# Designed miniproteins, single chains, continued (2), part 48

Each design is a single chain, and the fold is of that chain. pLDDT is the mean over its residues in the fold that is shown.

## One batch from the design tools (miniprotein)

Design m5649
Fold by ESMFold2-Fast:
Structure m5649 (fold): chain A 100 residues (1-100)
Amino acid sequence: MATVAVTAPASVAEGGTADVTVTVSGAAPGTYLVAVGLTGAGGGPAGGGEPVAVAAGGSAVVPLTTVGAAAGTYTVTAVAAAADGTVVGTGSASITVVAA
């Protein structure tokens, strides 16, 4: 399994966009698709980003939109998958949505 490191800003304004950096390491050479989701404290989905391609040992920035997310603490989860759809690793980080 690869290591997926997720770096999110500490905070983002309501309705803002957070740039989430995802690094995939320890994987075989190739390109992996990274999907990022945002979940609230209650476990419900609060947002997400479109999947982005990342090279093994590289990093990609995934814009994560918080439109419709209320102020509060959220978990950012990243899932890295190989071209065949096999999940090679997952990572997470915390982010706080602050009132505008």
Scores: mean pLDDT 75

Design m5650
Fold by ESMFold2-Fast:
Formats: C-alpha cells, sequence, structure tokens
Structure m5650 (fold): chain A 68 residues (1-68)
C-alpha cells in the first residue's frame, strides 16, 4: 500500500513537470492537448494517492499546486 501511494506521488510529480515543460515550450495545439492529458494524469494520481494514504495524497497535491 505505501509503495503504491509513493508511486502515485512520483506519477503526479512527473506529470506536473511535463505539464510545466509543455507550458514553457511552443504554443502548439499538440502541446496544449498533451498538457491537458498530463494535468488529468496528475489529478487522477492525486485522487488515488489520497485514497491510499492521506500524507502521500498531500505530497501529490503539492506538485499539482506547483503546476499553477
Amino acid sequence: MKEEAEKLVETAKSAAEGYKELKEGEKTEDNELEAIALENVAKRALEEAEKLDKEYGEEARKYIEEMK
């Protein structure tokens, strides 16, 4: 359970970092679609992490807030 929650936090972090990279890159339609997909991945990872462990969910939420 803890290892699964930790992996979800890593997924949220990776998705948030990819989102930032796309937002700092070229403003293309493909990049905008990928950014939306990564945002959805990060939000899903947060929701799943919170269900497994509140503290890991809080860590995942931190990365999502850093996307804004």
Scores: mean pLDDT 79

Design m5651
Fold by ESMFold2-Fast:
Formats: structure tokens, sequence, C-alpha cells
Structure m5651 (fold): chain A 72 residues (1-72)
């Protein structure tokens, strides 16, 4: 699905340390109603951002994870 493609791209961006871009794509996937894919990607981004010391991106990932979980 298009939502799954956005999630896959977001994970690749997170692996590159491009957390702002990854978060943007995950939010786009969330807006399409792909909550499970969004949760999985948000968790991944949170972990990678935390490892990189990017506290703001880590918090954004946690917020997206929590919001998407509450929409299921």
Amino acid sequence: SQGQQLVDQARRLADQGRFDDAIRLVRQSQSMGDYQGTIDAAGYITTRAGQAGDTQSMQSGVDIYQDSFNQM
C-alpha cells in the first residue's frame, strides 16, 4: 500500500539520521489511517533518534506512537 511505502521510506531515512524527514513521512502514513504501520515506524524512529541523542525527534516518535495506538 502507499502507506506501507511511506513507512518503509521513513525507516530508511531514520537509518540515515534524517529524523525530521522520517517523522514527516510517518505522520503522512498516520493521516492515511495506517495506524499499525505508523506505530511500528514511530517505535523504530524513537529508538534510532534516542541512540543518536536527538531528544526532540525521540519525543516526536513517542508522541506519534501514543497517538496512533489510541486511534486503534
Scores: mean pLDDT 85

Design m5652
Fold by ESMFold2-Fast:
Structure m5652 (fold): chain A 60 residues (1-60)
Amino acid sequence: GAEQAGERAQRGSERHGVPLSEEQRQRITDAARRGDWLEAGKAAPPELRAGAMASAASGS
């Protein structure tokens, strides 16, 4: 679900060696919960932004 967006972003960021701040993680999770992937994309690092937006765009 939408809650997974925040978790996936955090794990992805850890794999890239750049941990997400609490603010970024909250913004991604909250935006995903609302279905506002534009805001979620803005909060995510570029590496994770495409992944998060792609998941929403796929209708899944």
Scores: mean pLDDT 63

Design m5653
Fold by ESMFold2-Fast:
Parts: C-alpha cells; sequence; structure tokens
Structure m5653 (fold): chain A 92 residues (1-92)
C-alpha cells in the first residue's frame, strides 16, 4: 500500500547521494505518498516551488514572471491529479 511504497522510497533516498535541495524534495514526496496527499496539496507545492525559481530569475522581466506564474497555476492542478492517479494505480 502507500506505507510500503513510501518506506521503500525512504530507504532508497537514505542510501542515495543527493544534494540537500534534492533530498528535501524527495523527503516531501515520500511524506506526501505516505499521507496520501490530495491533488490540491501537491499543486500548491508545485506552485510554491516554481514561484521561488521565477522570483530569483534575473533574466525575466516582471511581465514575463507574471506570465510564467499564470502558466504554472494553470498546469499544476492537472499534473497533481495525474501524479495522484499514477500512485493510486501502483497501489494494490
Amino acid sequence: GYQEIADRLEEEVARTPLSASAREHADWVIDAIRRNASPQEIADRLIAQADKLIEKDTSLTEEEKEEYRKKVEAVSPPIAEALVRAVDAAVA
């Protein structure tokens, strides 16, 4: 089930040489699977992480940043729903 998948991923991540940022993202994903997180929670996380990257990008104008934020907000919910469905399909 969800717990068994999360436990296996946690063990694999613990043995994998990842950057601190990659480890933080992996830990969040493992926790989300373990808790059977909603598509809304996953979408909110995707939007928050993308916004941090957009805000730090000095190559983008404020208008371009706003357009990227709108695109991320539009695509994040269907991506989150697809991810939840994929995990659900993997769980017996």
Scores: mean pLDDT 80

Design m5654
Fold by ESMFold2-Fast:
Parts: C-alpha cells; structure tokens; sequence
Structure m5654 (fold): chain A 101 residues (1-101)
C-alpha cells in the first residue's frame, strides 16, 4: 500500500472517531471506491502536497451522500491528514487500527 493511501485511510478512521461516527462504516465506503483498480492507482499517485485538499473534497462528497455537514467532515478529514503527516507514530498506530477493521 502506498504512503498516500495509508494516510488517507488512517485519516478517515481518525476523523470518524473524533466525530463520534462508526470508523468501520466510513472505511467500507472508501474501500468500495478502491475496488476499481483505476481508483486504487489514482489514490496511490496522490502527491503528499495534495492530500489535505483531496481529503477535504472526498469528505465533502461522502458527507453529502450521508446527510452530514460537508464542511465539518471535510475539515475533520483534512485535519487528520495533517496530524498523521506530522506524527509518524500516530500514522503507524492508526494504520494498524485500519487493518483490524
């Protein structure tokens, strides 16, 4: 798994926990997008400088599908990306949580 994909999946789990949402349910939505090999390749190719923006946009999209606050979810996922990029130990711990879900 690429570093970009690890950060994005971990960010969804962290944001869901912070917002009191089910991390497993959110991860299942993202995994459904990753069933297409072209979508997987696109996720793996995201430059680190674009991760916060992509995370925000994807969060807004998912929030609109689920009837949640799009700015709140988008910002929470973008903030989670930033925290994970700044804290390698938090990234490793959260990736282990993702793998257990």
Amino acid sequence: MSRSRRILLAAFVLAAKELGLDPKYFLKIVESLLRNPEHRAAFDAIPEEDLERVAYDLGVFIANLLGLDPEKLGQAIADAVRRLMEDPELLEETVKEVEKL
Scores: mean pLDDT 80

Design m5655
Fold by ESMFold2-Fast:
Structure m5655 (fold): chain A 71 residues (1-71)
Amino acid sequence: MVTITVPATGETFTLSPEEFQEKAEEIIDRIVAAKAPVLIEYDDFWGGVVARELARALEARGVPATLVPKK
């Protein structure tokens, strides 16, 4: 599981691996529109993969992303 937090807005998004396939682009677009740094927390191997891909996409669009292992 992956949890994305936007501290500037207080907004939080939680995604399972299955939801990532369907919703990642929408969530990335919404975060990019906020133009604020984000925290991406992950708790397992698949969450780590998803978190790294989200961070890469956000950084490419000019949004700083910090990866935080929950364990």
Scores: mean pLDDT 76

Design m5656
Fold by ESMFold2-Fast:
Structure m5656 (fold): chain A 74 residues (1-74)
Amino acid sequence: MEFEKIYEIVREALKKAGIEVPDDVIREAVESVLGQGPIEEMAPAAAYLATRKAGVPDSEAIRVAKLAQELAKK
């Protein structure tokens, strides 16, 4: 399912970046991007939205989004 795959990618990107985001914020971000394109576009968008909602600075949010994009291309 697209939700579970994007959710796992975002969690892994956050883990690699050492950034903690509440699970409900991650889930809301993933839900907001569903159906907006391929996984390689949805995963970085969800990662960016989740980190920004959690108060992570834009520069770090972009880094997490890039990690999510790399993970989505596997």
Scores: mean pLDDT 83

Design m5657
Fold by ESMFold2-Fast:
Structure m5657 (fold): chain A 80 residues (1-80)
Amino acid sequence: AAAEAVAALEPEAEELAKQYEENKDDPEKQAEVLKKAAELYLKVLDAALAAAKTEEEKKHLEEQKKKTEELVEKQLKELE
């Protein structure tokens, strides 16, 4: 199920968040962790999208994926 697939990835996302905080004084390492976190989150959204049963759900998830990609790109540029 989509919810189960999402829940399975949450511990890894939490671990990446800790690594991001631990490397807050190293922008290059923060960028690496952010990229990994973005990849993980996009996998979560893709799994949810694959399990979505209504057009409304699919549209919402596609919009979230787009916003996530834009936010990550902005944050990565700010770290440079």
Scores: mean pLDDT 73

Design m5658
Fold by ESMFold2-Fast:
Structure m5658 (fold): chain A 104 residues (1-104)
Amino acid sequence: NLLLELNEQLLELLRRLNATQEQLDRAETLLRQAREGKISPEEALRGLRRLLVETIERLLEQGVELSEEERVLYNASLSYVEGISDEKIEEVRQEALERKARQS
């Protein structure tokens, strides 16, 4: 499931950005609940996107400069405004990968 893969990538990014333990615990709970079918993968993704935006905004307030990869994922997270189809998730993921490839 592409949504679960994207959710796992967002959790990894939160860890790399030194998200608080509270934020990481929430992220891991969302991922676990989605894998167990207790919430939809779309619900988990929305929660993870919110946590990522909060984490990056905190870092920006502290004067931390984002890498190109981190900026791409942040911008992709900000694009989450409406209901999410698997196709739309794949488009966002593909655009993020294409932008990263241009930076390489």
Scores: mean pLDDT 69

Design m5659
Fold by ESMFold2-Fast:
Structure m5659 (fold): chain A 60 residues (1-60)
Amino acid sequence: SEVERLKAKGEVIANLERISLEAEAWLQGRPLDAALQAEIDSRVKEILENTEKKIEELKK
């Protein structure tokens, strides 16, 4: 279904963004501390919440 496709796409995008942000932080020499983890988690959460909003719009 379209809902399942969008959910899967959102999860893939969220995972790729996490990997990208972790890699970028490593290349910049940033410590893997709680602040960086919170920053990455916040961005991943935003992507997943935006995906859920799109799914809800399709139900109308």
Scores: mean pLDDT 82

Design m5660
Fold by ESMFold2-Fast:
Structure m5660 (fold): chain A 90 residues (1-90)
Amino acid sequence: KKKQEIIDKAAEELVKRLKERLGVSDETAQEARDGFRKAAENEDVETAKKAIASYVGGLVLREGGTLEQADEAEKIAVEAMDRYKKELEA
C-alpha cells in the first residue's frame, strides 16, 4: 500500500506540472497518470524514464502541442519518474 501511495503522489505531481506549465487538457492529464503508472512497472530506471517521456511527449503532440512543448513535457515526465524511483529506495 505504501508503494501505491508513493506512485499516486508522483503521478499527481506529474499532472500538476503538465497543467501548470503546458496547460494540458484533463483527458491528456488522465492519460499521463495512466502512462506513468504503466511506465513505473519497469524495474530499470532508465527504461521507465524513456517510456514515460516518449508517451507524454506523444500525448502533447497529439493534443496539438508544439515540439518545444513536447520536449518540456518529456523533461517533466523524466523528473517525476526519477523522484518516484528515489522515493521507493528511501
Scores: mean pLDDT 83

Design m5661
Fold by ESMFold2-Fast:
Structure m5661 (fold): chain A 92 residues (1-92)
Amino acid sequence: SADKLEAENKPFAEKLLEADEEEKEKLKAIKLAEEFVEVLKKNPNASEEEIQTALEEIAKEFPEVAKLLEELLKQGKSMEEILEIVTKKIEE
């Protein structure tokens, strides 16, 4: 159901309060990936420069997540597929 991802964002602050440091970093990484995907959905004609700028910001905190996002975009994966793959990798 589409509502599952939206519901996940609402308890984010509560999850951060209860999570240990490792879990907090995973939650932050997932949140950044979700925000990146949302930006691209709102601007499907985003320039390569705009995409690279967004990836550079993510890479400052989570370089592995930024690299994975870039690789999946180059493979032509949908925004939904990118989010699913990235989230699964972060949760590993």
Scores: mean pLDDT 74

Design m5662
Fold by ESMFold2-Fast:
Structure m5662 (fold): chain A 61 residues (1-61)
Amino acid sequence: AFEKLKAAALKECQNAIAEYCPKGTDMNAKCKNIQKQCELVATAPNVETLQKALQALKDLL
C-alpha cells in the first residue's frame, strides 16, 4: 500500500539524516542531497514517484 511504503521511506530518510548529517551546521553535499530526496519522498503523490525518490536516496547511501 502507498501509505506503508511512504512510512517506510520516511523512516529510511530519518535514519539517513541521523547517520550522514552531523548535528549542527552541515556543509556536506551528501547531507544536502539526502535532505532533497527526503523532501521528494514527503511530497510524493504516488507510488512511482515515491519509489524513484527512495531509490535515489539509497543510491546516495
Scores: mean pLDDT 75

Design m5663
Fold by ESMFold2-Fast:
Structure m5663 (fold): chain A 59 residues (1-59)
Amino acid sequence: GPISSPEQAAADVEKLIKALGLEKMSAASARSAALGPASGDEEAAQYTVERLKAKGLVE
């Protein structure tokens, strides 16, 4: 999908979690990490966090 899509942002944050050797990330850290892939869109970053919570990757 587009770079700013919640799906792409979630995939990028999931890769970051794996690269950092983390099992889970805090919601605040995940939101901050998602802002880059979401092109600074705070709403898209928040939707990305909710998708990652559904996957069990965010607290």
Scores: mean pLDDT 72

Design m5664
Fold by ESMFold2-Fast:
Order: sequence, then structure tokens, then C-alpha cells
Structure m5664 (fold): chain A 102 residues (1-102)
Amino acid sequence: SLVEEARAINAEINAAYEEGFERALAVAEERGATTDIGRMQALALRAQALREAGRDLATAEALLAEAERLHAQLLARVAGLPPAEAAATTPEDMAARAEALR
């Protein structure tokens, strides 16, 4: 399931964080080549790096917005919601609905 894929990818990225931020980003980018979940994580980590460096904050904001849109789309897929309803539903509510449908 998409939820199991997300848990596996998040566990892999978290394990890579023990080796450092750059390794976590590399793992997220590698997974992002084949999965939407990996792409979302890579966008969020790139935005974090720019914000922490105090560089190109407009690009960091755009990357975060794209990651948030992709996250909402992934939650909508798990919850079985149409895109219009997904846009009006909080991520927490969509996650709860997805959990209820397991």
C-alpha cells in the first residue's frame, strides 16, 4: 500500500539522517526518481537546506509549496478523495481517513 511505502521510505531516510543530512537528502532524491513519496521528501529537504543556509528563500518557499501539494495529492490517493475535496481537507483529516480505510 502507499502507506506502507511511505513508512519504508521514511524509515530509510531517518536511518540515513544518522549518517548526516547530505546522506538523507541523497536517499530521498534516489527514492524520488521512482516514487512520489521520495520526491516529496527530497523537495522538503532541499527547502530546509536553503532556509538553514539563509539562501534563496523564495526558491525554498516554492519547493515547500510543491512538497505540500504533492503530500496533499498522496494523502488524497490513500483516502480515495477527489482532488477538489483533498484541497479543502486538512492533511491530518486526510491521514485519519486513510488510516480508517486500512
Scores: mean pLDDT 71

Design m5665
Fold by ESMFold2-Fast:
Structure m5665 (fold): chain A 87 residues (1-87)
Amino acid sequence: SLSVAERVKKGRELLRKKVAELQKTFSPETVAKMAGIALRAIQLAVDGKSREEVIAEAEKLMDKYGLSPEEKETVLKWIEEILDAIE
């Protein structure tokens, strides 16, 4: 099993790799918003929040940042990938 520190390290590595991919498709401003939401999801998951609580907070941030439907779908898929990897 992974320690909390190992989960945080893995989450941050996945975040960095995905940011590099998204920078090819989205503006720097959009990527920064997406990365901020994904980082918050990692923090909540490591703190023991349920998948439902993590997704609900992410959706709240997507609305706050004014993400488009396509951008929201991209972030949700990314969060699901992160959660699957750090569980």
Scores: mean pLDDT 82

Design m5666
Fold by ESMFold2-Fast:
Structure m5666 (fold): chain A 72 residues (1-72)
Amino acid sequence: SKEEIEKRAEELLDRVDKVIARLEAEGTPEGRRFALRLGSLATHLRIALLLEDYELVEKLMKRLEEEIKEVE
């Protein structure tokens, strides 16, 4: 359902925001670069949710999940 997809996206965005905050707090050049990459993808996911483009939402969620597993 749309509600289930939106809930999963919101949960993923919360996880991503926490990773970004940690990377920014660590203050390494590599961490800051990665935080920028994650932030860009999160912004695109938020726009896709606003546009109700659920195909794009699912695609961006998959990309974000792959990205964050590298830093979790």
Scores: mean pLDDT 88

Design m5667
Fold by ESMFold2-Fast:
Structure m5667 (fold): chain A 74 residues (1-74)
Amino acid sequence: MAAQRIQQFAQENVAIPADRKAYLLAAVKKDPKSYYTYFTQGPEAAKVLRDKDDDSQSAADLEQATQLVNQHVP
């Protein structure tokens, strides 16, 4: 599930395959909690976090989101 969401998001936002990993890593660094939620739980759960304007990002969310990008984007 997470792999499919990550690849779909990359395809929708970055036309050039070689640039997708760098784009996703930059996005994750900007908002690790929302992207981790998007990758694992989907867009509806990520929207709930965005609507709350929650600035509390954890190091664990950053590490987990970065790991998912590194595993699923070449």
Scores: mean pLDDT 70

Design m5668
Fold by ESMFold2-Fast:
Structure m5668 (fold): chain A 55 residues (1-55)
Amino acid sequence: AGLSDILTVNLMMERFGKTDPNDITDEDLERFGKETGASVSVLKERLKRYLEGRK
């Protein structure tokens, strides 16, 4: 995962009180997208890359 992927996922975890990125839901992605103006599809790809890099 790139730096932007890591930063974005860490911000989502802090925003929603998650300690595990696997606990981030589609509702969390939609809410974060609405709050920040980010595309949900971009957020999904960033989360996927983060999870792949953690494996």
Scores: mean pLDDT 80

Design m5669
Fold by ESMFold2-Fast:
Structure m5669 (fold): chain A 89 residues (1-89)
Amino acid sequence: SAMEEEIRRLLGELQRIMAEFEEIANDPELLADPAQQARARELYRRFQAISARLVALIRQDPRVSQAAQDETERQLAETLAWIEELLAR
């Protein structure tokens, strides 16, 4: 379905963004670069927007249990907290 395709697309985008943050986390010199810091903040904003869209789609799908919705929202919140800690140095 179009909804399932959109969810897969959003998940793929989140995985790509996470891979970029993991690269930054493994190289502290990248975080020291102002250009990379600006890019990391842009990726963070994009992650927030995609996460909000994913949550909205999951909430609209009656096949998704409340427990599965809560778990997805918890995982996204934990990931955002990790990114925020990374950006705080």
Scores: mean pLDDT 82

Design m5670
Fold by ESMFold2-Fast:
Structure m5670 (fold): chain A 67 residues (1-67)
Amino acid sequence: AEDEAVALTQKGAEAYKAGNKEEAIRYFERAVDLGSALGASQLANLYEELGDTEKAEEWRKKATELS
């Protein structure tokens, strides 16, 4: 499960680099569904880069709950 969650975060990062932000969010959300604190942290960072401070704070809180 952790290895699969890590693979999903890697796919999310690749999608983001390719400009597929929606796909990146989906991969990170799937990683969080598997209990990945890393996936939640990546979502928080992504939303912060997009200027969505409220969602960034929500995902940062979820990352803390999962770690």
Scores: mean pLDDT 82

Design m5671
Fold by ESMFold2-Fast:
Structure m5671 (fold): chain A 110 residues (1-110)
Amino acid sequence: SSKEEVLKTVKETLKESLEVLKSSKDPQKILDAIGKVLLAIDRAIEVAEELGEKEIAEELRKLKKELEELAEKLREAVRNKAPQEEIDKIVEEIIKLIEKILELVEKMLA
């Protein structure tokens, strides 16, 4: 189905972005990966709403907001030349959040 193909594309984007976040120390590559995740979440929310998965759609909206807040915190840390340890901690929190989003997408594909 077209909705299943959209969710598979979302899943691939989330996995590729997680690989970048786990392997790269380049702030621009990390922020670009987060941007792709945010677009993927919007597609996942749209599909969840179309499927009548109201609870999943609401959880995805909440996780999107948390990701946007962490992305802004990361941008500020990078601008302020924060220690790498502080940047790494923010990236670890972002990774955990994206992993939760991936679980919800996989649940919709089940």
Scores: mean pLDDT 90

Design m5672
Fold by ESMFold2-Fast:
Formats: structure tokens, C-alpha cells, sequence
Structure m5672 (fold): chain A 64 residues (1-64)
């Protein structure tokens, strides 16, 4: 679905950014956060909300 694709893309972008910065743990945590957003998207979330959720969770994951 469009929501699942949006969540996966946003989560992947956060994971790639963390990896590019040498933050391996942050990259893994962002990937896990993105997976959670994909599950939420599959449960009927809009694509816009799914992308935002993936970005927010990914940002929080890499902040540690």
C-alpha cells in the first residue's frame, strides 16, 4: 500500500543517514523504528501519517 511504501522509504532514509554518519547503533535502531511504522501503516494509517511516524521514530532512535 502507499502508506507502507511511505513508511519504508522514510525509515530507510533515517537509517541510511545514521549509517553515513558512522552511527551503526542509530542505523539499526532507526531500521527497527521504521519497521514499527510499517506495521502501523498496514493497520490503516494514511501515507502522510506513516511517513511522519517513521521519520519521528527514526530521529528519536538515532538521537541516543
Amino acid sequence: SAAVEAAARAGGEQARRAAAEGNEKGSLDAMLAGTGAVIAAADGMSPEEAARLARERGERAVAK
Scores: mean pLDDT 75

Design m5673
Fold by ESMFold2-Fast:
Structure m5673 (fold): chain A 69 residues (1-69)
Amino acid sequence: ASAEQIEELERVAEKAVASVAAAKDSIPADLGVALAGHEVREKGRELGLSEEEIERFVRRTEAAVREAM
C-alpha cells in the first residue's frame, strides 16, 4: 500500500474511535468496537489494501475503542 493510502486509513480509524468514544454512554462497548472495525475494514477495501493490512488496522482500531470506552 502507498503511504497516502495508509495515512487515509489511519485518519478514518482515528475518526471512528473518536465518534464511538463520544457515544460511549449511549452504546455498548462491543457495538462500538464492531462499528469502528467495520468502518475501517470498508475503507481499507475501498482503498484496495490487502486483507492482512486491513486486519492489522482493524485490530489496532478495536483496541483503541476498548481503551476509550
Scores: mean pLDDT 81

Design m5674
Fold by ESMFold2-Fast:
Structure m5674 (fold): chain A 80 residues (1-80)
Amino acid sequence: SEKVETLKQSLDESLKDIEDELKKLDPENAEKYVKKLEELFNEAIKYAEAGDKEGLEKALLKARKYRQEIFDEAKKKQEE
């Protein structure tokens, strides 16, 4: 559906922006973090394709929480 394609595009753009920022903060671990976040985004897409609004919301929340954790960790490494 168009909504699923829009979500995919939005998440792909977010992932690229996040990768660029993480490469500046923690280049050694950026790829590992991006790969895990991509997996979480793909789970969100699967829920969207299934029409599972509750699953989609929970998956996006999980991805947002993980994004926060990896940026906090990467920023700590930048200080050293």
Scores: mean pLDDT 84

Design m5675
Fold by ESMFold2-Fast:
Formats: sequence, structure tokens, C-alpha cells
Structure m5675 (fold): chain A 81 residues (1-81)
Amino acid sequence: SLVDIILKGLEALRDLFESRGELELAERIRKLIEEVKKLKDDPEKAKELVLKFLDEQIERYRDNPEVRLYFELLKKDVEEL
């Protein structure tokens, strides 16, 4: 499903940031994953929630291109769903 594709992308980012010691970022993504799982039957709300989160992270990390790039890539994938 569309929600399963979104979850796969979020889980990949969570694992990446956790492996890099970005524990606060990994925890924020983990919490978002739990909220998205509650919206499995509402793909439009899941997509809206995820895009809002990604926009907030892109702005927060505007001066950190290494972190920002991963959020921009996921946003592009989610927008194309």
C-alpha cells in the first residue's frame, strides 16, 4: 500500500540516523512511524502528516545539507505517491 511505502522510507531514515548516533532524530522518526501506523486505512492523512514532518525537518536542518538531503529525497518520493 501507499502507507507501507511511506513506512519503509521512514524506517530506513530512522535506522540510518540511529546508526550515525543522531539519536534525537531517530526518536522523532520512530514516533512519526507509530502515528503513521495508526493511519494505515487513511493514506491521504498519512501522506499529509509525513510531508508536514519532512518540511519541518528540512527547515530545521537548512544549514546542515548532509541531514537535509535525506529528508528532501524522502519528500520527493512521498510527493510522487
Scores: mean pLDDT 88

Design m5676
Fold by ESMFold2-Fast:
Structure m5676 (fold): chain A 58 residues (1-58)
Amino acid sequence: SMAEEAAKRAAEGLRNRDAGAAAEGASQLIKQGYDAEQTAAAIVKAGGDREAARRLVG
């Protein structure tokens, strides 16, 4: 799904220290109706670090 691809992109961005890719993926999840907690959880499920995902979404 589009949400799964956005979460994967954000997780890969965090892993690769690509702030732009991480922000783009997170923004796409928020645009699809995810709140901050749901966005962080989706990124973690896609393999993103929990602490980094929380910092990314505020």
Scores: mean pLDDT 86

Design m5677
Fold by ESMFold2-Fast:
Formats: sequence, C-alpha cells, structure tokens
Structure m5677 (fold): chain A 80 residues (1-80)
Amino acid sequence: ALPAVPLTPENLAVVAAFEEELRRIARERFGTTDTSDLPVEEQIELVREAEARVLARIADPARRAALRAFTARVIAIIEA
C-alpha cells in the first residue's frame, strides 16, 4: 500500500504548506498551477523542490516523516 499521512491538524498544515509551495514553484517556472500536461520528470522535480523547501522550515522529525510519506505517495501516483 502507498504510505498514508496521519490526519492530525499539524500534518494537515504541513501537507497544505507543501501544496501551496508546489503551486508557487509551478507559477514561477511555468506560469500555471496546472501541471498535468508537464512531463513526468518535471512533475517529480517540482514535487522534490516543494518538499525540500517545506522540509527546510520543519524541525519536528514526525512532521518531516509525514511530509516525506506524503510526497513519496504523490511521486508514486505520478509514475503510475
């Protein structure tokens, strides 16, 4: 099974921060938040960049683990 993120308020906030950062990078690089037409490799690069930026703001190991589990799931879906 794909990794699941525990739905605590703290983990939901981390996921929301990731999604906002992903949209910000997409706007910066492609002028759009719709990334569905991007090559798989570029979609994965956006996910990893957004993950790295959000992880830089998180010291809590549990929140870092939750974000990594979520992004691993997102990448697995993109690769499917």
Scores: mean pLDDT 77

Design m5678
Fold by ESMFold2-Fast:
Structure m5678 (fold): chain A 91 residues (1-91)
Amino acid sequence: MRDDVIRRTRTTADDYIRRFDDRGRQLQGQSSWTQMTQNGRNFVRTSRDRVIEMINRNVDDGRRAMDNMRDSMDSGIDFMDSQVQRYQRSQ
């Protein structure tokens, strides 16, 4: 159980890093967006490590922390998607 939740947490974090990288590539050429993408990746990695630590202490608390991480990451991705959409519409 613990190992499955940890594996899922790592896979989820890797997916979010990939999604941030995908948006960053679409917004390429501006240093501010490069920095935002890097900050997003670092936040995902830090959150992943914190969630894994919580899972090792208590699996249910870890699951809730993982859900909170997803909510935060989804908000970040949605923000970047809105910027990508704005740029695509300006083309």
Scores: mean pLDDT 78

Design m5679
Fold by ESMFold2-Fast:
Structure m5679 (fold): chain A 83 residues (1-83)
Amino acid sequence: MVLSEEELLAVLNTLLSLPEEVRRALGYRGPVLPAVELHLGARGPAVAAAQELYARVEKIEGLEVDGVLDEATLAALRAASKR
């Protein structure tokens, strides 16, 4: 199924809302994250963690983890996730 940008944002926020132990089980190795909600234009380590977790779950290779959540980033994540 193809995710909309809103559905993709919901998935990214769900991944960040998981307990730390669950994120670690999914392969996350970065720092402990504060409680944050992602939105279009968000930036920082929480965005980078969401990009990394999504790439690991969807087995996406070559995704740039830049910590910026813009429209191009959402489009790239959505396009790559269902190949």
Scores: mean pLDDT 72

Design m5680
Fold by ESMFold2-Fast:
Structure m5680 (fold): chain A 60 residues (1-60)
Amino acid sequence: GPAEEERKAVLREIGEKLRIMGDSISKALEELRAQYPSASGEELFRKALEIGAKEFKEKL
């Protein structure tokens, strides 16, 4: 019914936005790893989340 179609559309939109955000985070992580090869994975991932979230907002 109409409610199911609307739900499906919302989930599809959320999924696409999450994918874009994930791509931004992954790219930031690769760049940070190249710049800070001696840094811990946790430190790099934390920085990548900050940068990726910022880039995601810029693309929205």
Scores: mean pLDDT 78

Design m5681
Fold by ESMFold2-Fast:
Structure m5681 (fold): chain A 91 residues (1-91)
Amino acid sequence: TRQRLRQQGDDLVRQGQDFRSQGNYRQAGRLFHLSGQLYLQAGDVRRAGEAYEQSAESYEKAGDTASAYSSRLFSAFLNGDAEEVAKLINE
């Protein structure tokens, strides 16, 4: 159900925030990315975009440029940010 997917997404966001507070940015990035996917499956585009953005920021702090790029592209696409999408595609 969509409600269950949202609750699972919320749980993963909470876990990601905990790892981020511990300085474990790679695990935080992964959990935020997974929560974004669950929010998309639930039809919650706004929370999905926010989660992918938090994922990208966390991966950047972890030095994981490839994962950061992927999450940022999803966030930009969901937000309808044509300028940011163009920047990412041209890299």
Scores: mean pLDDT 84

Design m5682
Fold by ESMFold2-Fast:
Structure m5682 (fold): chain A 79 residues (1-79)
Amino acid sequence: KKKVTVTTEVTSAPSSSVPDASAVQEAELSEEEVKAFVDGIKNLPDVASATVETKGNTTTITATLKDGSRVVITIEVEE
């Protein structure tokens, strides 16, 4: 019903990268699915800390993993 764009960025890296790299996908997700997705990330066993920030139609999830990797997931909901 609502259009949702999910962008995932991983910041880690000892300077190796593969080309083409950008994973931006647009999908239709319900509000309940977006909430379940956010809750799922907070409950991952390899996550040391996670913060969630909502600004209007954009929800940004920043997760720091126990190995020191950082993952930023941005969810934009169009109404």
Scores: mean pLDDT 62

Design m5683
Fold by ESMFold2-Fast:
Structure m5683 (fold): chain A 97 residues (1-97)
Amino acid sequence: GLTVTVSPPTVTAPVGEVVTLPVVATDESTGDVYEGTVNVNPATQQVTVTLTAAAASGVTLTATLTAVNPTTLTLTVTATDPSGSSATATATITVVA
């Protein structure tokens, strides 16, 4: 099975600032650790995901943003392994003027 974490689980960002969050996915069966980053632009609600150790394992990271209200976004990060098993982690981003 996989576990995934994003840190910190809550962040506050000024309007127009890009937030960079580290992501760690762990394969519990092997103990292998896959590190990545998620870059979030809260003003445009765009996300970019990079994973630094994906090529041999087939682990993929995806990220989505959901607007709870105009100043609060929920980031959901999903890690998926080659067998189709997945794990999710969430972070809350608060946008301030």
Scores: mean pLDDT 74

Design m5684
Fold by ESMFold2-Fast:
Structure m5684 (fold): chain A 71 residues (1-71)
Amino acid sequence: MEPLEAGRRGRPEDAEPLVKQLSSPDPEVRRAAATALARMIRAGGEAGSAALREVSKLDDETRRLLSLGLP
């Protein structure tokens, strides 16, 4: 396995910290986290699936931010 390559592409482990950032009181932090999660979902794979699963538990506002990065 190539952990450094996986880390650069966004690992499933990265989804949890990003999802926690979506609940940050700082709107800039929330937007950055939503953008990163949207990129992971767009890239697909295990990381994208993990991000999508975690996002599905979130409120409508957060899911709306992610939809801005989706097709």
Scores: mean pLDDT 63

